# Designed miniproteins, single chains, continued (4): the designs that were tried, part 76

Each design is a single chain, and the fold is of that chain. pLDDT is the mean over its residues in the fold that is shown.

## One batch from the design tools (miniprotein)

Design m14624
Fold by ESMFold2-Fast:
Structure m14624 (fold): chain A 85 residues (1-85)
Amino acid sequence: DDLVNQMISVLQVGIQQAQVMNNQDAVNYYQQSIDLLNQGNIVDAAQQAIRGGQLLRDTAIQQNNQSAVTVGDNVINIGQQLIQQ
């Protein structure tokens, strides 16, 4: 499934950015999302990814990190696509 593979790739980038930002909550949501995707639980995985993306985005805005805002938005957008398919 191309969307699932895209989600895993975006989540890996999101984990890296969340670690750089010291946002452990976002790391935890992204890791839970990957675990749920590996279990075939796509909807719950997408919901965890969206929560992580929102937390990363909020932290990135506070720190004026535009690259991390973009990563958070990408995670949210792919997560919304997975829920709506």
Scores: mean pLDDT 85

Design m14625
Fold by ESMFold2-Fast:
Structure m14625 (fold): chain A 98 residues (1-98)
Amino acid sequence: MDAALDHIAAGRRAFAAGDYDAAVAHYTEALRLARQEGDTGLQAHALRNLGDALEKQGKYKEAAEKYKEASDLYRSLGATHMAKILEEKAREAEEKAK
């Protein structure tokens, strides 16, 4: 759990610095660790951040896929409002992927 959170923090610092390649790498590792631990909340959080970083890279189709997966996980956790926000972000990313 700590290692996944450390990667989320490192990814956020990279994202704030405009280093979207480093942000994607850190969020991808955070997602892998969260999946290994079975932490659904951390998986959803890592996927949301990964989608944001991929969108900044212009990888709109990949971003949409991450937002949809995060939305499904947030919905399973009862976080309905966040799930709806991410479904909207996925639709916007799909439109940009044309």
Scores: mean pLDDT 89

Design m14626
Fold by ESMFold2-Fast:
Structure m14626 (fold): chain A 100 residues (1-100)
Amino acid sequence: LERQIRNLLESAEATLARLRARLPDLSPAQQAAVERILALLEEMRRLIEEGRLTEEKFREMMAQIVALARSVEFPADVDRLLTQGMAALAMAAELYFEKR
């Protein structure tokens, strides 16, 4: 289970790095939304690694991420990267809560 969480966090980091590489090609509104989503996803990852993520914080952060993702239309490749990063972190969080 710990190895599965670690692998999902590593997968999320790789996806987030690819998303950051796309920032210069985005509009100012898209960049602002992506940067805020990246900050929330990085905080979620940090809280999982520190063993400090609560179900309440997870729900609050995911609600903010979903709202931001819906606020702007993204290019298809950016939308796929956001979906992949969110899915990996959500699965890592689910396994983390299941373990505790």
Scores: mean pLDDT 82

Design m14627
Fold by ESMFold2-Fast:
Structure m14627 (fold): chain A 72 residues (1-72)
Amino acid sequence: SMEHTVALSEAGKTSYDAFKEAVKAGKSWEEAKEKALKAGLEHARKNSDLVTEEEALTAANVVIKTLEEKLK
């Protein structure tokens, strides 16, 4: 359970970092979202024993929604 929690947290951080880098590079909001979702999904695929693709996508969407609400 602890390893699962850490892996899920890492997936969320990976999505956040991808989103932040895309925005900093001048990418559109839509492109930043796509990069965040893709990064989380790729992290889940590398850690399939610890976190599912569905969990990683859910974490990525929470990160995206939080950032959208803060920047609104």
Scores: mean pLDDT 81

Design m14628
Fold by ESMFold2-Fast:
Structure m14628 (fold): chain A 72 residues (1-72)
Amino acid sequence: MELEKKFNELIRKMFKAIDEGNYEEAIKYADEAIKVLKELQEKHKDNPVLQKRYQALIDALEETKKELEKKL
């Protein structure tokens, strides 16, 4: 619950940074969100549904990070 709330806050901050053209800040929030998702995977290692869900979100954020890095 606490980690999921932190993830949602980081995603909101990432999109705000993108809207402001602050791509370096957006990449930092994406990195922090990925770290939170990896912590959630470790916490829920025995739950295959959550593992797959968190991995899909990590993959999406890694792709977003690559697109943002092209703008630097």
Scores: mean pLDDT 86

Design m14629
Fold by ESMFold2-Fast:
Structure m14629 (fold): chain A 74 residues (1-74)
Amino acid sequence: MSAYQKQAIHFLEQMTRKEKEHLSEEAAEKVEEVLREAIEKLKQATTDEEVDAAVQEAMERMGEIAREEKERLA
């Protein structure tokens, strides 16, 4: 696994950890599921483009979960 792949995994793990601090248990489980799927995809990535695509998809999905949770709390 490349340094770039490791950096991408670390970035998503840190993002997930920070977001979970402000999420319900249900929303946190959904974000953890997205993280698990993204890590599996990143481990199979062979190009930097595939790494970027996996990170972007995971961030988009996690952002939607966090946004819905925030809107419900408002």
Scores: mean pLDDT 80

Design m14630
Fold by ESMFold2-Fast:
Parts: C-alpha cells; sequence; structure tokens
Structure m14630 (fold): chain A 94 residues (1-94)
C-alpha cells in the first residue's frame, strides 16, 4: 500500500539522517566544526522529509524517529535543531 511504501521510505530517510549526525559527531570530535555543521544541515534535510511523510500518511513511527534524531542532535550540540524536531514530534503525536 502507499502507506507501507511511505513507512519503508521514512525508515530509509531516518537512517540517512542518523548517518549524517554520526558523521557530524566524528567531525566535531576532531574539532572540524564546519564539516560537523554541514552534516547537521544534511541530517536536518532528511529529518524534515521524515516529518513531512509522517504527517502526510499519519505514520505512528514518525514522532519516535524524530525524537531519536533530536537526541543525536543534542549529542552534537545542535540544541536548536533538536528542540525544533521535538516540537514537530509533539505536534504529530497530538
Amino acid sequence: SARDEALDQIYALASQAAAHLREAAAHRAKGDEAAARTHVEQGMRYADQVAALAAEHQLPAGPAMLRELARMLEEVGADDEAARLRATADQLAA
């Protein structure tokens, strides 16, 4: 179904977001703040796609995925981005 396809897509997008946030953590650990920031921005583009698909198809997995990505953003010091994803997750869960 279209909803099952969207669920597969949201898992793939969340995985891509998480991969970028892991790269951000690795670059930050080396003191490369510019590369870390670029990976945070790429991860956020994937996270925004997760949010959009979760909203469109009313996917219950969406809020949990966004909260996990927010936790990873907090670990790399992207606190504003983390707060934004948590707010989006709360809106989708309401």
Scores: mean pLDDT 91

Design m14631
Fold by ESMFold2-Fast:
Structure m14631 (fold): chain A 67 residues (1-67)
Amino acid sequence: SVIDLLEEALKQKSFEEAKELIRKALELATSAGTRTALHDALKHSKTLEELKENAKVALELAKQYGD
């Protein structure tokens, strides 16, 4: 699920590994809000720390929208 992929992304120690999991979450996400947050995380995050903060936002939206 989108939630499982994002929770796994938050456990990664590598920017590229976290980014790959977020890309997979984007492929599965159906709600516009979650998809926008995931796309923004991938586009605007320059560090693992930024990517994880943006992924937390997407995770909360995925929970809210039932992704």
Scores: mean pLDDT 86

Design m14632
Fold by ESMFold2-Fast:
Structure m14632 (fold): chain A 89 residues (1-89)
Amino acid sequence: NEFDKLAKSLNGKTKLTKELAKLLNLDPKFLGSLRIEAWNKGLNKPAFYNPSENPKFQLLLCYLTIKEEDLISLVGEEKVNEIKKTCEL
């Protein structure tokens, strides 16, 4: 709900990417490039936001519209684990 309100208030694209990057403690250029790469590889799938564990990481998956398995295919399991830890901060 709070993250959905943030997404709506920023009205998408570059502003949303920068604010999400700040919230997730990630590089906005990295986040933007990852979104483009997911699109180019046809990995975008309907995502269900489940904030029961690591809600910021779930928000990242919803922003990218990919599953965790597909994110692993893009950046590798070690990098996904790094992102998860960063999202917990």
Scores: mean pLDDT 70

Design m14633
Fold by ESMFold2-Fast:
Structure m14633 (fold): chain A 115 residues (1-115)
Amino acid sequence: MITSGALADLIDAVVEGLKLAPGESLEVETTDISPSGATIKGKVKVTKDANGNITVEAELSAPDTGASVKVKVTADANGNITVEKEVTPGSDPALTAALQAAADAIVNIVKEAVT
């Protein structure tokens, strides 16, 4: 399970990134430890281009298990949203599911903020 604190930091980074001026970017990384002692890494990058299009890239991984979840959310200036998601399952299905849930939470925050 990813801690609420680590997920909150990544969500806060997304919210702050949505306030960027055109041409700016924000990147935040976090590290957490699962109840089983596996290392969890989170990274969020928010970019706003010169035309007001927003790209949110999130990568959540547990390197000790081989699990990773990558999501890319692109929102144009008119609120059209595209979501790309890549999941690499690790040796711990419960941890892989927790990383997917955290990535889905980030996607939902972007969707709610731009619509």
Scores: mean pLDDT 79

Design m14634
Fold by ESMFold2-Fast:
Structure m14634 (fold): chain A 76 residues (1-76)
Amino acid sequence: MKGVEYLEKAIKLIEEAIELVKAGAPQEKIDEVLRKASEYVEKAAEAFDGSEEFKEKAKEVLEKIRELQELVLAKE
């Protein structure tokens, strides 16, 4: 349960980072949000319980990271 909650927090922060990238926000602000997202992903990994819910939320995190990476690559 706590692991899934950490993944949900990470997803929200990655979505915030995506919106900041789209808005052309300063890199320092984007980096701060991504640092917080990484902290929640680390906490989620420590709280891994093997549940299907955790695995599905982890998949959502990976999908959001891919979306962020595609946006960054498109701006290069």
Scores: mean pLDDT 80

Design m14635
Fold by ESMFold2-Fast:
Structure m14635 (fold): chain A 74 residues (1-74)
Amino acid sequence: MSVEELFEKLKEAIENKDLDGVVKIVKQAIDTLSPEELKELIERLKEYAKTASPEQRQIIDGLIKLLEEILKEE
């Protein structure tokens, strides 16, 4: 699964308020994406956050922090 496909699924889950779906997709991204692809996902989430509702932005900000912590590992 590509970064684009994972981002689209994650966006759908966030828009549908499907928190279980969000967790499942994020876990899949961590398990399958390279560090470079995770950085691309973070950048896509940052762009999405600019147009998201306050509730969606809170979820997105939490995901960005989680993914950035994972990327601090060698």
Scores: mean pLDDT 81

Design m14636
Fold by ESMFold2-Fast:
Structure m14636 (fold): chain A 84 residues (1-84)
Amino acid sequence: MTMEEMKQALLEGQKYVAQKKYDEAYKLVTPLAKKLATKKEIDEAYELVKKEHPDWSEKEKKAAAMVAAVGKVLMDKQKAEAAA
């Protein structure tokens, strides 16, 4: 999977979250998050979302956490590539 393909998948996941299609966002982004992020990074993103948004539904928290985990990994990779 290219960097562009990963960015497109992240953007689609973000669109699903914005449209309140949390199940679709979660299904789309979860395999990518598991491939790119460690379990600890995913768990940390979920705990952060729970702490900042305790009033959100579990589906919303999980979808947002997966999107956040993938976004962080892609930003870190983009910074590394831009530094070259």
Scores: mean pLDDT 77

Design m14637
Fold by ESMFold2-Fast:
Structure m14637 (fold): chain A 73 residues (1-73)
Amino acid sequence: DDQRKQQLIDGSSQATRDITLDAGASQDQADNYSNQTRDNLTQLANQGASLDELKQKAVQQTKKAIDDVDKSL
């Protein structure tokens, strides 16, 4: 279901933004991490990735963004 994939992409992008802001990222940094998550998940969805694959990628993207913010502080 393309609609469920889009909801996951939108939700994961927003979650990445909110989590990185809470971790101490600037608005611009949080927006960049959000956009990276959206772009990566959208690319995978366009390549035929399953909902489960998108969920796994979303978790990886969020963890990486948090680690990057933590290391930059």
Scores: mean pLDDT 83

Design m14638
Fold by ESMFold2-Fast:
Structure m14638 (fold): chain A 100 residues (1-100)
Amino acid sequence: AKEKLLELVERMKELLVEAGRKGKMSEEVIKEIEELLEKLKEVLLTGTVEEQKKALLDFKLKLEDIFAKHLDFTNPEIRALIDEIVEVLNEIAEILDEME
C-alpha cells in the first residue's frame, strides 16, 4: 500500500507542476503546492489511517483554493490536468479506505 501511495504522490507532483506551468502560476505558488504535497507525503508515510485521511482532505481543500485563485477553468488543457489530479486524489482516498 505505501509503495502505491508514493507512486500516486509522485504522479500528482508531475501533474501539479504541469498545471501550474500551463496556468502561468508564479514559481512561489508552484513551490507552495510542492510544499503542501511534501507534507501530505510525510503523513502518508508516518501517520495513522485517520491522520492520513485528514491530511488528504486538508490538502484537497488548500489545493482547490489555490486553483480557484490561479487557474482558468475554461482552458481545456488546464481542465484535463485538473481532472487527472482529481483522479489521482480519488485513487489515494480509495487506498486509505481499504486500509481500514
Scores: mean pLDDT 81

Design m14639
Fold by ESMFold2-Fast:
Structure m14639 (fold): chain A 75 residues (1-75)
Amino acid sequence: SELLKRIKELKEKATKRMEELNKENLEKLKELDKYLAENPETPQSEIQKLVVKFTAESLRNIGDILQETLEEMKK
């Protein structure tokens, strides 16, 4: 089935992009942990700001992958 083949290809592409995003996010979390360990006097407000920024960027990137995949499926 041509449709099933296309779905498989789109899933593989989306999976690869998600895996790369997860790798990048893990590295960013490691950098954040290191920064906080080196800067123990960082105000709670700045920590919250960094976490919110990271979360917003991650959600945006996930949304972009999902949107591109949906548009590819619609063709």
Scores: mean pLDDT 82

Design m14640
Fold by ESMFold2-Fast:
Structure m14640 (fold): chain A 86 residues (1-86)
Amino acid sequence: NEFNEKLEELLKPLVEKLLKETKERVEEIKELYETDPEKARKMYEEIMREIAERLKEAIRELLEKGLISPEEAEEVLAQLDAALAK
């Protein structure tokens, strides 16, 4: 959809940075899960929360700049909340 393409372009630098940072930390969590699954779970939840907060902040900035509509912002925030629930 046109909205997904627009959002992808606007968030591309942040998404690339988050993916790089997340990849390294996920690798660490994967190793930790073999020895301490409870600690690994807590670290994973922390990373997901941090990513969601940073993305929500970016969405807010896009909304304030008029680059996305309130409806578009609501849709993306709902998708982020759904992803965190899995």
Scores: mean pLDDT 75

Design m14641
Fold by ESMFold2-Fast:
Structure m14641 (fold): chain A 65 residues (1-65)
Amino acid sequence: RVLTPEELELEIELGIAQIRVAVGAVANKMKLPESYEEAIKLAEKNGDTFLAEAARRVKELEEQL
């Protein structure tokens, strides 16, 4: 599959955002969420802005790829 420079940049950002979600989940001693939408809901319930922002960023990037 041929990646455009824009697609490559988005995939790199997606990878970084996914790592941030994993780090946020571990920091909160939580099970890794089965979906990023679930992660957003849990983060909002707990007031965790870092996890919420990371999960939203993953969702946005996946919708663009």
Scores: mean pLDDT 68

Design m14642
Fold by ESMFold2-Fast:
Structure m14642 (fold): chain A 94 residues (1-94)
Amino acid sequence: SARSEALDRIYQLAAEAARHLAEAARAKAQGDEVAASRHVTLAMEKAEEVARLGREHRLPAGPHFLRELAAMLRDIGADDEAARVEALARELAA
């Protein structure tokens, strides 16, 4: 079903975003702020797509994974991005 396909896509996007945030953490530890910023941007694009699919198909996995990604963003000091993703998660959970 379209909802089942959307759920599979949310899992894939969340995994890709988490990989980008792991790369951002590694780049930041090495002092490569350009690479870190690029990986945060790519993770944010994935988070926005998770939010879109979660909203479109009313999937609880959407706000769940957005909260996990926001925590990862805070762990690497991307506080502004984390706040944006936390706001998306709250909007979808309402």
Scores: mean pLDDT 90

Design m14643
Fold by ESMFold2-Fast:
Structure m14643 (fold): chain A 90 residues (1-90)
Amino acid sequence: MIEELVKRAKELLKEAEEAAEKKAPEEKLEELRKRLKELVEEAEKAGVYDEVLAIVYVELAKEKGITVEDMRKAGLSEEEIKEVEELLKK
């Protein structure tokens, strides 16, 4: 389950990034954000939200060089950002 949620989250974040870069209409950006929010709610119901979030951002930091500012803009708390940084060192 966790692996599927991570994969879905990465795909949605990639689609959202591409839509933002192309200056897609707000309606499309809102649709992508709504889909991401639904995925977050599924992860919270399964009790794996923190783990899925950390894994996604660790992989994004390694693959795309996601910065602390990018994580903060994505709605991560300072504690969640710190967890991602610690995982990146290991």
Scores: mean pLDDT 73

Design m14644
Fold by ESMFold2-Fast:
Structure m14644 (fold): chain A 98 residues (1-98)
Amino acid sequence: DSEALAEFLRVAAINAAKKGDFETAIDYALMAYVAGSPELAAETLRDIAKVAEEMGYHEVAKAAREASDVVLATTDPKEIIDAFEKLKEVARKEKERR
């Protein structure tokens, strides 16, 4: 079902983030949202933020927390897509600087 798929995607996102592949982790969080679980998508973004913080990617961690807040605050597809795209851009740029 959609919740089981979203839970699987959350685990996949955490594993990608632990490997430093934040763009893939963020894509899995978006897939959890599309699968019908905004709550699990928001939790996945918070998990990504925690992994990023522990790895020293403080800009990714901040942006992931902000994206999690957006996912819970709105149902506007444009705002949600904009939040995910902004987060992916932050992840790409911070990783390129290290």
Scores: mean pLDDT 86

Design m14645
Fold by ESMFold2-Fast:
Structure m14645 (fold): chain A 82 residues (1-82)
Amino acid sequence: MKEAIQKVADLARKLAEEAGAPKELINKIVSYAMTAVAYALLGDEEGAEKALKKAQEIMSKVDPELARKLAEGIRKIIEELK
């Protein structure tokens, strides 16, 4: 549980920093990525997908390729919870 949220926070921060996102966007991307995993842990698949798409949307305005990697990474972390 705690490990999955930490793992997604670290992934989101690393990719956002690699993309050169400003600190405010890094914090938003990390927050939405963590929210996606938190909703998945609660069994709210709709909430998880909406949060994931929001993180990807914000990142895509900075770097579309890293936004795709972020979405893939979040989905993989969520699937590993099963």
Scores: mean pLDDT 84

Design m14646
Fold by ESMFold2-Fast:
Structure m14646 (fold): chain A 73 residues (1-73)
Amino acid sequence: SFEDLKKRIEEILEELEKLLTRLVLLGKGMAQAREVHELWQKFQQAKTEEELREIYERLEELKKEAERELSEL
């Protein structure tokens, strides 16, 4: 549902904030942090479940990228 997707997006945004804060302290992840901010802005404007699903899928990709970069350090 729309509300379930909103909750999942809020949760993944919180996890990404933690991961990207760690990367930024290491001089990395600035491009990813910018993209997360742009996705957060899209999330504020989103009116359809399809828009939320697209945002969620991209945030999942960014989370996997951040986790991979942290594991390689």
Scores: mean pLDDT 86

Design m14647
Fold by ESMFold2-Fast:
Structure m14647 (fold): chain A 65 residues (1-65)
Amino acid sequence: MVEVKKVFLNGEEVYEVTFELDGKKVVVYLTPEGEVLRVLVEGKPASPEEAEKAAEIAQKAVKEA
């Protein structure tokens, strides 16, 4: 259910983590070090509360990959 991909943005390698939260599509972009760059819910910037929960899920997924 959680998908982790390595993608290149402007020549830099980042993680793209895609999953579903509260019935909505969430995409989190993270540095290789696990720093959160962006959190998108249905293609829009997440609220702070949504971003915090989504970041925790994405960071865990990247550490397990």
Scores: mean pLDDT 79

Design m14648
Fold by ESMFold2-Fast:
Structure m14648 (fold): chain A 69 residues (1-69)
Amino acid sequence: LSPLQRRILGVLYGKGEPLTSRELARLLRQPVSTVSRALNELVKQGLVSKERRGRSTYYSLTEKGRETV
């Protein structure tokens, strides 16, 4: 995992709730595009799941993701 991917997993673990890419970008002080790319890789690896709610996409840790933190 990249350093940014590890930081994303840590933030999701610490918050214990689904977060948007924009919220993660703000917390991590990174561009939304950079965080979205990292989230896409984490979803592909099965460490993060995504769910669309209205106009927003929320990201949360999978069981496998929690074991990785």
Scores: mean pLDDT 88

Design m14649
Fold by ESMFold2-Fast:
Structure m14649 (fold): chain A 93 residues (1-93)
Amino acid sequence: SHLEEAEEHLEQARRAIEEGDLKSALEHLQEAIKQIVKLLSNGDYEKAEELAKELAELLDELIKKSTDPELKLEAEIQLGLVGIILGLSKLLG
């Protein structure tokens, strides 16, 4: 299930952030984005919006904790993409 995969990646990202493994956290957040896009494609707008909000919070925390300018920029790009996902889920839902 795309929902279960998104939730699992968000949980793994949260743990990685707590452990200071920001690179692993970003990789899990990127995989969660892919699953959320599939939820949008399938018409699951409400659940996609809910997960995208959680994803935005985790990306914001990763950005605040990162001292690596490349990792921070990659996370900021992903946060921008999440903003687009949130806009689309509200427009279509």
Scores: mean pLDDT 88

Design m14650
Fold by ESMFold2-Fast:
Structure m14650 (fold): chain A 114 residues (1-114)
Amino acid sequence: MSPAERAARIEELARARDVAGLLAELRRLIAELRAASPERVPEVLGLLLTAMRAAIALLQEAGDEATAARLAALLDEFEAAAARYRATGDRADLERAIALGEEVAALLEEAAAA
């Protein structure tokens, strides 16, 4: 799938309120980020950002303002780590972005179980 097709699929999962589908795609993107070549990292980071924004919108529409706020804070940290990685290519910033992605996935899994 192209990046544009994957982004469209993520947005469709959020519109369908398919929390399980969005969570599965988040986990898939995190696994891809761990295995990505340096050339592919910006693409996968962009898709993770799209998925995280979709999750925030879904939680807000569901009335889970507290979980949405926690995810938004993690997203701010993720955007900062991604921006540093794009500027420097530092593996530590990539590892931080991966860890933040895992925290977002865990938070969304808890929200799906409630």
Scores: mean pLDDT 85

Design m14651
Fold by ESMFold2-Fast:
Structure m14651 (fold): chain A 70 residues (1-70)
Amino acid sequence: MDRINEIEARLIELVKKVAEKSSWSEEELQDAIEEIKKTKEKILKMDEETAEIYIEELEALADHLEEKLK
């Protein structure tokens, strides 16, 4: 699976956990998921080098969010 698909799936799972912990509405959760999908679409239209940097940043963000959820 492409790294971008992996990070999308990972961020969606993390957002679901945040929603459970923070008592988000279903609308707030859906908006967050939509934003993740929009971010993926933007990255797919970038230059390869720029896309790689954004993917690394999203992976670092996911790692940071996982630490915060513990």
Scores: mean pLDDT 80

Design m14652
Fold by ESMFold2-Fast:
Structure m14652 (fold): chain A 95 residues (1-95)
Amino acid sequence: DIDQLFEELKKEYPDLSEQIDRFEKAIKAKNYQEALKIAKDMTFYEPSAVWAQRILHAIKYRLTKDPKYQLMARAGLDAHPLPKAAQELVDYLLS
């Protein structure tokens, strides 16, 4: 359930709750161009610098279908795992 995923994401990143709400609306509307813009804005925040970059690459994959962005969204996760909700959002966007 995507609603539960976004609620859990806001619990993990409470300082980004407004940005996450706008991102959720864009994803639910399948407006990936707007989602891309929001993800770029989030990359300027800690702790979003890592997970927001992963989400940014996942959205680029949705827009382009270029396999390099799928690889970039998953790169380094074995060494630097994301919180569960952030990882599930990346997986959702790559599906």
Scores: mean pLDDT 80

Design m14653
Fold by ESMFold2-Fast:
Structure m14653 (fold): chain A 88 residues (1-88)
Amino acid sequence: SEERNELRIAANAAAKAISEMLGLKKGDPEDAVLDTEIENELRSLKSVEEIREYARKKAAELGVDEDTFDEIFEKHEAEYRAFVERLR
């Protein structure tokens, strides 16, 4: 159960982080749309480490530096973790 929750937290954080970074590149976060390819790739990953690494690579492709990526990813991870913990 814990491992499943950590995987869900990582996957949600990655999806939100990539969407936010796409919005930054477009200049408006509301115009950010997560590509179906990215969603499919995230669903295929089976570890927290793989999910975070995938999101980090996408950040680099979008021209987002590692520090900015870490801040965005950790923000979304913390938000979703709080949501999951409230359901326990």
Scores: mean pLDDT 74

Design m14654
Fold by ESMFold2-Fast:
Structure m14654 (fold): chain A 85 residues (1-85)
Amino acid sequence: SMKEVLEEMLKLLEEAIEALEAGDTETALRYLDKVVELAKKNNYPFAEGLEKARKEIARLIEEGRLDEALLLVRIQAKEIRDMLE
């Protein structure tokens, strides 16, 4: 169901947040890639937005702007959480 997929996406986003807070940027990006893949596989209209956010998060990480990268992941998590209400 859509609810089960959104719950899995939220879990992956929360794991990406924990990885970023620990400084494990490679693990965080792998979790974000899985979120984008799930959205695309299920043909969700917000998949393109998630892919753009993932590219921006990677750029912020490369620039050492980890607080801004973390904020952007939290925004994605909030959007998915709001869909589950």
Scores: mean pLDDT 90

Design m14655
Fold by ESMFold2-Fast:
Structure m14655 (fold): chain A 100 residues (1-100)
Amino acid sequence: GKLEEVKALIREYLRKAGFSDEVIERAIENFEKAVEEGDPEKALQLAKDNLYKGNVQERASKVIPYAAAALYLRGDPLPVIKSTILGLIRTLGVVVEEEE
């Protein structure tokens, strides 16, 4: 369903951005916990609160899944969730096309 498709988008784009499996699985865990809690406003606030904290791996594992969870809980369509994930990865200073 839509939940599994959003999880697949998180895994795909974090992998394309060069993040490790450990970072990706932590992001999925954070996404699942935020969805289980069922509060889109709190999930969005958690994404904002973590935008400039820790290293880039920690930010990616928190900001991306919390933002995706907020949009998923609000019922936003998959293309909007995908665009948000891509935009946030770029905001974290990761450019997949320029990094080996």
Scores: mean pLDDT 83

Design m14656
Fold by ESMFold2-Fast:
Structure m14656 (fold): chain A 98 residues (1-98)
Amino acid sequence: SSRENEIRTIVNDVCRDENADSELRDAVINFLLAVDKDKTLSHKTITYFARKIIRAYHDPQTCVTYAFVLLSGSRNSELASSETREAAEKLGRLLLKR
């Protein structure tokens, strides 16, 4: 729970600075929480990926590229747990709706 709160705080701070909506925020939080369970992420890494994804959402070309990377990764069981793959699929689908 303390680790979940730490990741939620980092992502919320990035979303506030980058003007991300709550749907994108929640999808990014769920994705990074799942990734952190597979492999513990540093604060800098969480901040870096949250910012990259949120900025990608505001650029249609980058958004589509990130969506395809996430959806491709969600199908590869060697790269991630089922929880991480499900979170990646949900985030990728959200990015494609842009």
Scores: mean pLDDT 81

Design m14657
Fold by ESMFold2-Fast:
Structure m14657 (fold): chain A 103 residues (1-103)
Amino acid sequence: MKYTYKVTKTKFLSVEVREEDGRRVVRVYIDGEVVVTSEDNHTWTIESTSIEASVGADASEADGLRKIAEELRETAKAYEEAGYKEVAEHEYKLAEKAEELAK
């Protein structure tokens, strides 16, 4: 495998971009709560949850983060409707942070 790393630091997040076996892997840390992983093809994963978001192969990191925020809000709403208020609140907070990162 070939690894290429790029790290970007901002006020409240760290972004690690690496290339593995022809795939772009992006890890995003937001206040230590979220690790977001993306694959070059179209799959994005948040390690704090089993949520996967699919975006086009040419999608930007911002597009992937917006899609993840959308999936998080949908999952949070389902948890809230099921009575799992604390889980829903956590997922809503992660969605807000992912959306903010996508700016």
Scores: mean pLDDT 55

